# Designed miniproteins, single chains, part 82

Each design is a single chain, and the fold is of that chain. pLDDT is the mean over its residues in the fold that is shown.

## One batch from the design tools (miniprotein)

Design m2860
Fold by ESMFold2-Fast:
Structure m2860 (fold): chain A 95 residues (1-95)
Amino acid sequence: SEEKKREAERLIEEGKRLLKEGKYKEAVKKYEKAIELARELEKEDPEEAKKLLEEGEKNLLEASRELAKKSVEELKEEIEKGVEEIKEAALKVAE
């Protein structure tokens, strides 16, 4: 339906906005919902469904990559903090 096409397009645009705001997990959810709607359109309008699927999947991959990068950065910060705490504890025992 035309309504499902417009909703999928709106979800992709919302996802792009969230991605730009650094809200990667929320962007992923918007793109997943857009892809679901595009799959429902496949029997009604396979050409438009293919276009929405390709755009949604491309944007989902980008958002997923940014989310993974953020998770790696957060893990690095936690490791660095843990190493500093171990150094401080070792110094106190050596006194």
Scores: mean pLDDT 83

Design m2861
Fold by ESMFold2-Fast:
Structure m2861 (fold): chain A 72 residues (1-72)
Amino acid sequence: MAAADARHEALRARPPLSEAERDAILAELRARYPGLSEAQVAELRELLRTMSRMGISAADALAAAEDILRAA
């Protein structure tokens, strides 16, 4: 279940991105980059899963994905 512990912010411990948060980032990327192929969408989905495991914030994950899309 999604963790909602505010104390984790103070301890700099970050929960991994939820499936809903990853889906929201992916939807925003598709909205900003309407020319995304299904292969690129699949690659971004796997990248977001990896970043989720590393405790990367939603904002940082979005920025990293945009950087990859800009390079492609």
Scores: mean pLDDT 70

Design m2862
Fold by ESMFold2-Fast:
Structure m2862 (fold): chain A 68 residues (1-68)
Amino acid sequence: MSPLDQAHLLIAERYREQLARIRAGEMTVDEARDELVAWVRAHVPAEVLDTALAMVDTLYTHAKAKAA
């Protein structure tokens, strides 16, 4: 699996978990996004970091728009 494919899978799994916590009222959309961004910066290789961060931004932009 490429670093990008690995990052995509891990981000998707964490995002799914965070959505469940948001629905339970455990965290806000903004808190979840900040947590996922911090995780990506710590665990994703520099060569795919920009793409991984763009994925997170897209996911949470859609989530926030739906919540508004």
Scores: mean pLDDT 78

Design m2863
Fold by ESMFold2-Fast:
Structure m2863 (fold): chain A 50 residues (1-50)
Amino acid sequence: MLNERQQKLLDEALEIIKNGGNPYNPEVPDGGLLGMLNEIEVKTKIRLKK
């Protein structure tokens, strides 16, 4: 289940991309923003399939 904090992270990633940046940050143990985006996509697929 996506919480508000996870959705904010996605929104910030989109804003970084809009400004021509790279939202990927490998310095965090969970794979950073890339890891969060992958989890969001999995949760979204579950929601749509349900």
Scores: mean pLDDT 58

Design m2864
Fold by ESMFold2-Fast:
Structure m2864 (fold): chain A 73 residues (1-73)
Amino acid sequence: AAAPRLEARIVYDPELGEWVLELRWSDGSTVATPAQDAAARRLGALLRQYQADVEKGIPWEEAARRLVAELEA
């Protein structure tokens, strides 16, 4: 059986005034953007690392996959 793929994108959130990571699994499940304070703070720290990785030349999709692995752990 084929493993599901993770699709990760950065989208701008006008209410937060910042870029937020949107995560979707190819099997139809989704991981919500931060809607809860504790999860939002954790995700924010991971998004900062993602941004730093992209600035170093790592493709954003690879940096996002690392972020998702942390969220699922």
Scores: mean pLDDT 62

Design m2865
Fold by ESMFold2-Fast:
Structure m2865 (fold): chain A 70 residues (1-70)
Amino acid sequence: SEEEKLLEEVKEELTELHEQLEKEGKSSEEILNAAIAKLEEMKEKYKDNPVVAEYLDKLITHLKEQLKQL
């Protein structure tokens, strides 16, 4: 489905961001903050797609919870 394709693209972009920041020696906190910022931008971009927007919101919440555990 179109939603599955968009979710796969989200996962790929997050993976590439994570790998790039790890190569730059960024901390787990810096990587999580960058991922949250990226997801917030994507949520605004896909706000008219409720399935994708809800998925992104859940990911943002999950990453913010991980950040609190650091």
Scores: mean pLDDT 82

Design m2866
Fold by ESMFold2-Fast:
Structure m2866 (fold): chain A 107 residues (1-107)
Amino acid sequence: LEEGETVEEEREIGRRLYREVSQLSEEELKELIEEYIEKAKEENNEVALYFFELAKEKLEEGNIEMARLYFALGKIELEMPGSLGAMEGVIEEALERFPELELPFPI
């Protein structure tokens, strides 16, 4: 389905996705990260793979909040490649809930 989405609609998609990801347990998040790393490799989506590998690293460090942020960003890139609005929505929702999060600040 090819529908023109506004930047605000994309931001809301990102915000909603982060809210859904924030409900995942550590174990569920770990399993999904491993699944999505393989999916990103199969689809040759290097940007999504980058975010999923960062999510895995943060989860292994015990930083669940950063792992959720990176997983949501990777999922947006995999499902909506290049949607800066949706990525911005993920970041805005994450920072509203956890203002102490350190962002990667990719342009």
Scores: mean pLDDT 79

Design m2867
Fold by ESMFold2-Fast:
Structure m2867 (fold): chain A 69 residues (1-69)
Amino acid sequence: SEMEKLRELGRELARAAGELLGERLEKETGLRPKVTVEEIDGKRFRAIAEAGEVREEVVLESSKLAEML
């Protein structure tokens, strides 16, 4: 279904966003980043990047991501 496709796309884009955050944190800290992606609900995903004591996160909405493509 279209909703399942948007959900999968949202998860993939959240992972990519988390990896970009992780790369930035690695450059800032010199430490290997840990990236985690979690589904808040069927429409929103949270990407978390951690390096040492530094943590950054972003929340993405699948419907809004589809409109940007």
Scores: mean pLDDT 78

Design m2868
Fold by ESMFold2-Fast:
Structure m2868 (fold): chain A 102 residues (1-102)
Amino acid sequence: SVTTVDPSGLPVADLAAALRAVFEAAGLTVEATTWVDADGRVITEARVWTKEGELLFSGRLGTPEPLTEAEVRALLRNMVDAWLRAGRITEEQAAAIRAALA
């Protein structure tokens, strides 16, 4: 599941869970965590590797509010498009990730 309920009772997208669900389904290795900091910001820290052990991504994202499912999907698609454009993944790998996003 890529959606959790925040303390206010509103449904929120868990970016760390979405990264694991989508990229692991495509055969990638993911380390990701999401937490709320002292200022109430939603922080996600993630690293993504190919099955060969090449680091594709390492980063941290802080947002004042939890991301929606649509925003999470857009972010993941942008990551895949950037990696494909840079020649860091194959068209076959990109297609597998996009299928997991659908």
Scores: mean pLDDT 75

Design m2869
Fold by ESMFold2-Fast:
Structure m2869 (fold): chain A 73 residues (1-73)
Amino acid sequence: ASPTRRRAIEVEMRATVLLMKYYMELKLNPEDEEAKKKAEELNEIIEMARRAFEEDDEELAREAERRLEELEA
């Protein structure tokens, strides 16, 4: 298995789990602007990770990982 594709899958999975958490929070508080913003950013990260997997793009996979880490900070 490609190390790049493995990283891309791991980023997608982690971002998806975090996104589901924010979707649950938004169901309880639809006016949570911070949760909406984070959900939007997580959707972008997931899309980047999926493209990185399809294209075996190491730089894109690392960028998706970096963005996820920044959001978790």
Scores: mean pLDDT 87

Design m2870
Fold by ESMFold2-Fast:
Structure m2870 (fold): chain A 92 residues (1-92)
Amino acid sequence: SLEEEKFREEARKRIEQMKNELDVLSKKASPELQKEIDRLKAELDYLEANIDQLTREEVRRRMLELSLKIADLNVKLFREQREQAAAEAAAG
């Protein structure tokens, strides 16, 4: 249906946005955070590949879970950057 097509289009746009956010985080990430980013990229790739086969409820659930994991990564990266800045201030 047109409503299902619109939902899938919206979901694909959100997946693209999440992938772009992970690419930005990847450029600043430690090796430890990079492993978590790689896992989330794999989950996004699975979701994108299977979006036409998954129920709307499953797509929404997976997207919510991925959004929360990406938010957690942002917090972890922010903490690492703050710790690095504090260490540099203590050394200078």
Scores: mean pLDDT 84

Design m2871
Fold by ESMFold2-Fast:
Structure m2871 (fold): chain A 87 residues (1-87)
Amino acid sequence: SAMEEKEIQEAERLLEEVREFARDALSNPPRSAAELAARQERYDRLVEEAQRILETATSEEAKRLAREALEILEQTREELLRIGLGL
């Protein structure tokens, strides 16, 4: 359905944003406490969006993509903690 197609497109966009976030966070340390806080806020928003898709989507594909996004976010946070950058 058109609604399921929209849900999948939104989930694909989220997954790409999460991949970009992960790439940036792992490659570029924050230059200030303000940048660290902004990254934490961005992380929290991405987690919230993924959880919203899991709770509201009717498309199993959209839910699968949202779970993948959450996994990347969790792995990124763990890696940042390991290398001393944190979130």
Scores: mean pLDDT 89

Design m2872
Fold by ESMFold2-Fast:
Structure m2872 (fold): chain A 59 residues (1-59)
Amino acid sequence: VDSVKRGIRDRLSTVDDDFSRQMIQRLQTADRNQVGQIAIDYGRRYNNPSMIVTGRRLQ
């Protein structure tokens, strides 16, 4: 979970907007299921279907 969490955090850090910064903050305390939800929310907002798929697999 930690390595997946770090990978998602690295991707979020490249976007550099308020939403991505808030997602990174949530990610610090998130469990596997919450990491999945964060990935889905990110994928919906930035029209990134691969993140939605990743998020569903984590749940």
Scores: mean pLDDT 75

Design m2873
Fold by ESMFold2-Fast:
Structure m2873 (fold): chain A 94 residues (1-94)
Amino acid sequence: SALEQAAVELAEAIKSEDKDKTTEKLQEFYNLAKKASKLEVAQAVSLLQSELANLGVSKDTAKAVAEQLKKDIENGTDPVTSAELYIQKVKEGS
């Protein structure tokens, strides 16, 4: 699905530590998530977690980023703020 592809691209952007690209991909993810069911969003967040782990992020850090993404989607957190936080978590968990 488009949402699953957006989750993969977001994970790659976070791992690259590119703030502008991560912000762009997170905004794309938010736009798709608003049109998706709760189950589809949960599956895409789980895919993001798995992809971060596949890219060499620790399991605990990948889980923390995925849990934060779920909260940020629910709260409508600004994508720039969220992108900075996710990148920082990955840097600290490496």
Scores: mean pLDDT 87

Design m2874
Fold by ESMFold2-Fast:
Structure m2874 (fold): chain A 88 residues (1-88)
Amino acid sequence: KVEELLEKAKELVRQSGASQELVDQFESEIDEMLEKIKKGDFQGLTQASVRAGQVLAQALQQAKSEESRELLRQAGQLLAEASRLAAE
């Protein structure tokens, strides 16, 4: 469930038209979250989630279309839901 939400968030960011640098940074933080979940590292998971959210905030500020902003908002919702479920 959590893994599926995080993979979906990566896909939405790729489709958003964000710069390749921001896409790569976001994917790196999501991959870190997945590794932290696998290891049961709750503190590391929280830190990676915060950094992923920061990358999304940067992408939203750079977004030039409403379509791009909507995809990034959806990615943020999936990130929040995945973080909530992983904390259970």
Scores: mean pLDDT 85

Design m2875
Fold by ESMFold2-Fast:
Structure m2875 (fold): chain A 83 residues (1-83)
Amino acid sequence: EEEERRKKYIEEMKKAFDDELDRNLQELSAALTELDPEKAPEIVARLRKRYEEGSDLQKMIVLDEVKALTEEARAELEARRAS
């Protein structure tokens, strides 16, 4: 009974983090490709690899880093569009 609840909790958390990473990496990839198409795939691949190979704590750190990079890239794009 507790194993089923634990499995469901872990599955939901894992899916939520994986979904969040996928959304953030998709947005980051789009923004970075517009800013620097040469480096965009390297940055995205590196972040995904760090997430996949990382501990739970490291996965959370990568998720925060991807969010920060996405916001920075989007801000840079908006600044360029306003120019």
Scores: mean pLDDT 80

Design m2876
Fold by ESMFold2-Fast:
Structure m2876 (fold): chain A 93 residues (1-93)
Amino acid sequence: SAFAERLRELAEHDPERAAEEARRLAAELERAGLTALAARIRELVATGDPLAIVAAIAAGEAALQVLADPSHVAPADVEAQLIAELDALRAQL
């Protein structure tokens, strides 16, 4: 999304502000019931690595888009898949 792209640019130029936005995204996911994904995003933010923060933001945005689709009725399966994708991205960093 355009929002995720702006956060990626922010992570490159101002990693502290990008970390704050990633934490805000984690809080929104936690309120939506994706507590494990929110915890994983917070772990990546704690590393201070801009690439890890960008990966976390991308995964969180994808999760919110999936939750907006009324055809998705298994949030636990969605969360497990998104965590696996985030972990795969982190392994490449």
Scores: mean pLDDT 70

Design m2877
Fold by ESMFold2-Fast:
Structure m2877 (fold): chain A 118 residues (1-118)
Amino acid sequence: SLEDYIKKAKELAERLAKAVREGNQEEIDRVFDEFLDLLSEVSGVDFKKELPEKAREYLKNAFIAYAKGDKDKAVTYYLQYLLALGEENLKKIREKMKSPLYVVELLIDTLFETLLKN
């Protein structure tokens, strides 16, 4: 259910916040990888394959910055993620999705909101 996906996103955010506090880069990378798997399961699109490498890097950096409480840096990285993703790639991803785009956006927002609480 959507509620189960939201719960999983919150659990991943809590793990990410802890990994960032501890400086555990391997766990940061693992949690981000699991989050992309979650987006892939929900959407039916392989986000690890379809997202450009640079877009994935910027998105990960946005979550890390947010976990550190640096909202300005997080917003800057998120803007860089959107620019690196590009309009044509977003269109191709959207056309392949089995769920509406707003569901993916909701999970990304859930991760950011939960990081704010930790």
Scores: mean pLDDT 87

Design m2878
Fold by ESMFold2-Fast:
Structure m2878 (fold): chain A 85 residues (1-85)
Amino acid sequence: SADELIERAIEIARERGDENTVKVLEKLKEQGRTLDALRQAAITFAEAGDEEFVDEVLKEIEKIDPQLAKETRRMVEAVRRVKAA
Protein backbone atom coordinates (compact mmCIF):
# COMPACT_ATOMS: atom_id res chain seq x y z
CA SER A 1 0.00 0.00 0.00
CA ALA A 2 1.00 3.66 -0.32
CA ASP A 3 1.24 4.06 3.47
CA GLU A 4 3.50 0.99 3.76
CA LEU A 5 5.82 2.31 1.02
CA ILE A 6 6.03 5.74 2.69
CA GLU A 7 6.83 4.14 6.09
CA ARG A 8 9.51 1.95 4.46
CA ALA A 9 11.07 5.06 2.85
CA ILE A 10 11.11 6.83 6.25
CA GLU A 11 12.89 3.79 7.77
CA ILE A 12 15.48 3.68 4.96
CA ALA A 13 16.14 7.44 5.17
CA ARG A 14 16.60 7.09 8.95
CA GLU A 15 19.01 4.15 8.50
CA ARG A 16 21.03 6.26 6.03
CA GLY A 17 21.18 9.21 8.48
CA ASP A 18 19.17 11.45 6.13
CA GLU A 19 17.28 13.34 8.86
CA ASN A 20 16.02 16.00 6.42
CA THR A 21 14.33 13.38 4.21
CA VAL A 22 12.79 11.71 7.30
CA LYS A 23 11.26 15.07 8.35
CA VAL A 24 9.98 15.79 4.83
CA LEU A 25 8.35 12.35 4.47
CA GLU A 26 6.77 12.51 7.96
CA LYS A 27 5.35 16.00 7.25
CA LEU A 28 3.97 14.99 3.83
CA LYS A 29 2.35 11.90 5.39
CA GLU A 30 0.85 13.97 8.25
CA GLN A 31 -0.59 16.47 5.72
CA GLY A 32 -2.14 13.68 3.61
CA ARG A 33 0.01 14.66 0.61
CA THR A 34 0.21 11.06 -0.57
CA LEU A 35 1.49 11.72 -4.12
CA ASP A 36 4.25 14.06 -2.90
CA ALA A 37 5.23 11.51 -0.23
CA LEU A 38 5.32 8.67 -2.80
CA ARG A 39 7.51 10.76 -5.15
CA GLN A 40 9.99 11.45 -2.33
CA ALA A 41 9.85 7.74 -1.38
CA ALA A 42 10.75 6.76 -4.98
CA ILE A 43 13.85 9.01 -4.85
CA THR A 44 14.79 7.63 -1.42
CA PHE A 45 14.51 4.01 -2.65
CA ALA A 46 16.52 4.83 -5.80
CA GLU A 47 19.32 6.42 -3.72
CA ALA A 48 19.37 3.31 -1.49
CA GLY A 49 19.41 0.96 -4.51
CA ASP A 50 16.11 -0.70 -3.53
CA GLU A 51 14.91 -1.29 -7.11
CA GLU A 52 11.94 -3.49 -6.11
CA PHE A 53 10.49 -0.70 -3.94
CA VAL A 54 11.14 1.89 -6.69
CA ASP A 55 8.95 -0.18 -9.05
CA GLU A 56 6.21 -0.59 -6.42
CA VAL A 57 6.10 3.18 -5.73
CA LEU A 58 5.94 4.01 -9.45
CA LYS A 59 2.98 1.62 -9.84
CA GLU A 60 1.14 3.33 -6.96
CA ILE A 61 1.76 6.81 -8.43
CA GLU A 62 0.66 5.64 -11.91
CA LYS A 63 -2.72 4.46 -10.55
CA ILE A 64 -3.36 7.98 -9.22
CA ASP A 65 -1.53 10.24 -11.73
CA PRO A 66 0.15 8.67 -14.81
CA GLN A 67 1.87 11.94 -15.83
CA LEU A 68 3.41 12.39 -12.37
CA ALA A 69 4.59 8.75 -12.54
CA LYS A 70 6.47 9.53 -15.79
CA GLU A 71 8.07 12.62 -14.19
CA THR A 72 9.04 10.61 -11.09
CA ARG A 73 10.55 7.85 -13.28
CA ARG A 74 12.77 10.48 -14.96
CA MET A 75 13.97 11.65 -11.52
CA VAL A 76 14.71 8.03 -10.52
CA GLU A 77 16.68 7.52 -13.76
CA ALA A 78 18.75 10.64 -12.96
CA VAL A 79 19.57 9.22 -9.49
CA ARG A 80 20.54 5.87 -11.06
CA ARG A 81 22.91 7.60 -13.52
CA VAL A 82 24.69 9.47 -10.71
CA LYS A 83 25.07 6.23 -8.69
CA ALA A 84 26.43 4.35 -11.75
CA ALA A 85 29.15 6.97 -12.32
Scores: mean pLDDT 85

Design m2879
Fold by ESMFold2-Fast:
Structure m2879 (fold): chain A 68 residues (1-68)
Amino acid sequence: KEEVKRLGEEVQALLDQMSTAAQAEFFERASELRKEVLEKNNGKLTDEALKELLERMLEVAKELLREE
């Protein structure tokens, strides 16, 4: 819903500020996070699971920007 859309927009805004190298690292970490969240949620991407995934992706994006 609105929460999921807002989190997705925040992640995208941070990605737009990243170097190419940081974006590549983000996508590798995001892929692993997606696998973990799907496994934990019986293979289903509910709104709750998607929110958890996006929140974790947002933290990774913030970390990568902080390292640069």
Scores: mean pLDDT 78

Design m2880
Fold by ESMFold2-Fast:
Structure m2880 (fold): chain A 66 residues (1-66)
Amino acid sequence: ASVSLGGQKGKVEKVIERGDKVRYIIHFDDGTTQEVDLPSHLNKGEGQEVTLALPMGKVKFTVEEE
């Protein structure tokens, strides 16, 4: 199918910690940048690959070696 709910792939550009939550600045493969607030226990760092599942706003973590 040419349309998918599989979400957008991106890479964590920056991590900003705010106590109980962390703000991630994610650069997506389509050239857009999104700011996402996630719980601090996820412990994702700069350079980690993520997939933002739409439309539910669920984030899936994928580790890929590049």
Scores: mean pLDDT 59

Design m2881
Fold by ESMFold2-Fast:
Structure m2881 (fold): chain A 100 residues (1-100)
Amino acid sequence: SARDQVIAVLEETKAKLAAAKSAEEAIAVLDDTIARLEALLPQLSPQEQEIVQQIIDFLREEKARFEEMLKEKAPQEKIDEEKDGVIVRLEHAIEALKEL
């Protein structure tokens, strides 16, 4: 189903973010994920669309934060902390989608 495809995209995004070694790599992962989720939106129910749109909005905000960290040459520790925060949020989103 389209919902199962969204869950798979989010699970893959968690793994790719965990593996990302820089803000630039994290930005690329988020950009790809946003595009993939937007492509799936028309295939989802209205309730699923609301949840996925909230995830897309969150990922856009996080992409902007990583872009600022890249410009400011933030240390790896701050990049890793931000990545971990995104991963936790995605875990909560996956569980919410599974409970529908």
Scores: mean pLDDT 91

Design m2882
Fold by ESMFold2-Fast:
Structure m2882 (fold): chain A 90 residues (1-90)
Amino acid sequence: KIEELIEEFAKEAEELYENNTFNEKEKIEKIEEMTRKLLEALGFSEKTIEDYLELLRHNHENPGDWDEELLEKARRVAEELEKKAEEAKK
């Protein structure tokens, strides 16, 4: 069930956030891995997964410094995420 996948993701993300053993770079790498697995399980295309991970990397490296190209990419990814989340509930 998608709800279970989302709950597992949220739980792992919370554990990662609370974990003081990993440095910032290691946390980012683990978040990217977890995000990739979640999106693959939800049936997203490789292109959408790649675009989303690019947005995550940019946000970490340049928080708040988003140009219009990245904002458009974020909107497209968000729309795809919403549609696929609904589809996978079936």
Scores: mean pLDDT 70

Design m2883
Fold by ESMFold2-Fast:
Structure m2883 (fold): chain A 100 residues (1-100)
Amino acid sequence: MVPEKAVKLMRAMGEGLAETEEEREGILKAIKLYEEGKVEEAIELLKKLHEESKSIGGKVGPLILLYAIYQLTGKYEEAEKIKDELKEKFGIEPAPLVLD
């Protein structure tokens, strides 16, 4: 079961970073899969969205959501890999998921 505040924060971040309707729809679909407990399907969709996106926001949004999902599911090694990719490719240091 996923914390409702975490889902709302992920949705707000994903929608805010999406630059096209296709990117936004993909983010919302991934969040829905995560809410349904389909964690691996959500992760694979976010990886695909990151790879296929042409915009900076469309590449960064999926990575931030992957970081959040990996942290929430205890996949800390995978979360560190995403953090390193965000730093090396985009100059972004992701903040921990905050529920406030």
Scores: mean pLDDT 76

Design m2884
Fold by ESMFold2-Fast:
Structure m2884 (fold): chain A 71 residues (1-71)
Amino acid sequence: SKLDEIKEEVLRKAEEGLRRARTREEMQQLIMKSVNEFVEKAEELGIEVSTDDLAELGQGLAELMRRHEEE
């Protein structure tokens, strides 16, 4: 779906940003920015974002942070 495409794009950009993040605070700001960008892009397309959609994005972002901390 188009919403899944937006989610994948946001997660890809977040992964790139995490490689440049040097502090936990920068990582936290990146996560907040990623969530906001996801919601804004969905709204531009007239797509309603559900709590489940936000939870899925949150899980993806958490997994990216976990992998970054292991490397």
Scores: mean pLDDT 80

Design m2885
Fold by ESMFold2-Fast:
Structure m2885 (fold): chain A 80 residues (1-80)
Amino acid sequence: TKEEIKERLIAKGLSEEVANKLADVLSKHPLVKDATPEVRDRIVDAFAEAALKLPEEKILSLTDDELLQELVRIGAEMMK
């Protein structure tokens, strides 16, 4: 659920405001909605790691689509 994603993001070090916004975005994403709990948790952890590399103010200023695109970009760069 969205609340489970939010609680996991907070546990990873994100603020409540950032975790709430990101949990909303991720809970409606097809890769998260249709995932097993294990795969979902793995995706949530990866996005938490990417979000921790961005300033909180930037995360809160982006639209849901812009935030998702930026986090995917950071995740791809982390694999280099």
Scores: mean pLDDT 78

Design m2886
Fold by ESMFold2-Fast:
Formats: structure tokens, C-alpha cells, sequence
Structure m2886 (fold): chain A 63 residues (1-63)
């Protein structure tokens, strides 16, 4: 598929795409890992993009 449905496992700050904070339990649409291992994810509640570390999210299902 074109990505995965995931959930944030902890509060985290975006590492690359501005000062966005995700909250533990937020539902995410996550793309494949970038060259540096960062995952670009859309926070479903806000529509905002966050650069997250793979360890900061739990994959729920492939899309």
C-alpha cells in the first residue's frame, strides 16, 4: 500500500518539519522511512505533518 495506519506511543516533537508535537495515542498515516530513517506521518486529528522516529510509533495496519 501507500503507507500504514499507526499510533503514537508517546508524546514526541517533530524532528524535521517544524515545531509540531504529537500526543501519545494520536492516530497517524505514516509513509515509508526516509533515507535517514525518519518517518513522515500525518496526524489524522489535525492534518499536520510530523517527522517521527520509527520507535515513536506503533504500526496498526498496512494501507
Amino acid sequence: GMGVLARAVKDARSVRYGPLVVREGDLLLAGPPLEDGTVLAEVLSTGQLAGLRPEDLEVLREL
Scores: mean pLDDT 76

Design m2887
Fold by ESMFold2-Fast:
Structure m2887 (fold): chain A 86 residues (1-86)
Amino acid sequence: SHELLLQLIGLALRLIGLIEDYRDTDPELAEALERILDVVMLVIRDSSPSSIEQAKKELNEVIQKYSKYPLVIKEANEVLEILDKL
């Protein structure tokens, strides 16, 4: 769906803003958000089934590694929900 790709673009813009907000105060959080952004950008560039499965694996790894950050869990799960609808 073209609408789902536009939702991913909106999430990418939000993630860019969050990364800038946290880059100086919490670099570990900013790094986690950068990894989510990389996944979103991958799917925007290539929405093939194989890229979507790779994206889902990476998002689950980010959730596990950065589980102490509720914001990371929230943002990663929002991306996962969109990927499940593609």
Scores: mean pLDDT 90

Design m2888
Fold by ESMFold2-Fast:
Structure m2888 (fold): chain A 72 residues (1-72)
Amino acid sequence: TGRKNIEKAEEYIKKGVEELKNGNGQKAAEYGELALRYGLEAERSSEETRFEGGILAGIGGIVSGVGKVVAS
């Protein structure tokens, strides 16, 4: 469960970064928000995935924030 949440967070970070490269800030913000959510789920799933989940949540938040700036 925690590992699956890490996998999803990484997938959504990758998608968010691709949307940023394409200049699509709105989609980048949406994918960053999903990465943040799945990273937080991984952080809460177990002590083993807590550190990785927290880092991925942080990256997702950054991708979301940058996407919002690009969309404005």
Scores: mean pLDDT 85

Design m2889
Fold by ESMFold2-Fast:
Structure m2889 (fold): chain A 85 residues (1-85)
Amino acid sequence: MEVQQLLDEAIALLKKALELISDPYLQEQLRNIIEKLKELKEEPENLTALQIIIDALRKLLKVVPEKAQPLIQEAIALLEQAMEL
């Protein structure tokens, strides 16, 4: 699977997670992460930026509603897979 495809799938999962989050602060944090992932599609070799995004998602996972957690966990798994390519 190409890196760009994994990033697109992660973005789609995070957009679904965003719909399950009512906290405006958490919504803004997740929107910022989605925008960073869109930027990363133009620089898929930037593993440092990808790691920073994964770490940000792991921190966000600790504070989001339980319904959003599986979507964020799946997105993290896809991004970790992209790092191995």
Scores: mean pLDDT 83

Design m2890
Fold by ESMFold2-Fast:
Structure m2890 (fold): chain A 62 residues (1-62)
Amino acid sequence: MPSAYETGYRVGEAEARRLGADEAAARAAGQIVGEGVKNATDSKPAAEAGRRAAELARAGRA
């Protein structure tokens, strides 16, 4: 993907949706991961942000 934000957003949103999150929670997860990736070039922060966003979305759904 050409932008870090889009890459993070898609990963976070897709993962949250696959975990059964509501659309609103999935979009929030995407925004969180997207912002994290946009503000960091390291894969570590992106992976951590994605995991946390997915967990938050799952908690809201579960």
Scores: mean pLDDT 68

Design m2891
Fold by ESMFold2-Fast:
Structure m2891 (fold): chain A 80 residues (1-80)
Amino acid sequence: SAADQAKLRELYLEFQKLLGEIQKLLAQLKDEKKKAEFTKEMNKLAEEFLEAVLNNDIEGMEESIEKMKKLKEEIKKELA
């Protein structure tokens, strides 16, 4: 449907934006162990998002986005 297509576009653009923002924050981390741990979690969440896309699972895409937002905030706290 048109509504489903609009939602897919919205989620995909938000995913791309979050991925870029997280990568920029990770580049600022000086703790190599923390950086590796957060990078592993980011990669896992990106995989979960892509699997949800392949399965036309809008709810799964939204859940992955929310987890990525939480990861972004955790990385920001480590930089403070």
Scores: mean pLDDT 88

Design m2892
Fold by ESMFold2-Fast:
Structure m2892 (fold): chain A 56 residues (1-56)
Amino acid sequence: SSSQKEQVRKTIMEVAGLTLEYLLAKLNDAPPEELAKIEEKINKLSAEEKQLVDSR
């Protein structure tokens, strides 16, 4: 559906933003716990994206 396409786009953009945040945090020597927290957020959104795409 058209709503699924929009949700996929939003999820992709959010994952891209979190990926950039992860790289910047790593560049700034963020502690492993902070990096793991960002990575967990990315993984959750990636799973949501896959679910939306695979539903079609």
Scores: mean pLDDT 78

Design m2893
Fold by ESMFold2-Fast:
Structure m2893 (fold): chain A 100 residues (1-100)
Amino acid sequence: LYDKIGELGKLLRDVYVKLRRGEITPEEALEMLEKALEIAKQAYRDSKNPVIKKKIEELIKTLEEAIDALRAGAPRSEVLDLVKKAMQKVVEIVKEIEKE
């Protein structure tokens, strides 16, 4: 679980930085976010702690919102805000795992 959440955080940071700098297309960002969503769904299935599960569920919802925004052609700033929100939720999940 910890390693999966760590990889997820690294992937979201990579998307955020590259998308902000114009180093990847919205289509490439979409593929990376869909991969992040799949990792988050696997982490949800693997987690047995109800507090951690709830936080992963919130992360999944935020990732789905970011994916929907990209598909709808939302402004890059709106997509970046959603990715940043997802990154913040990963930090919260890591803190909960570290309390165990």
Scores: mean pLDDT 85

Design m2894
Fold by ESMFold2-Fast:
Structure m2894 (fold): chain A 61 residues (1-61)
Amino acid sequence: DEFDDEVDVALAEIYRGIANTLKNKEDKIEALKKALDVLRRSRNPDTELIAEIEKEIEKLK
């Protein structure tokens, strides 16, 4: 359903926002991984947002 994709994007953005408030690198990576899990489970995943978050995780390593 259309609502599920919008909810998944919003939830992923919330996890990404949480990551930005965290000081610990490992905690930031875990929050970003949660955002990716939410986006990847949607029926029409936002591939650009997924790629952006994957790059953020890579930069933190």
Scores: mean pLDDT 78

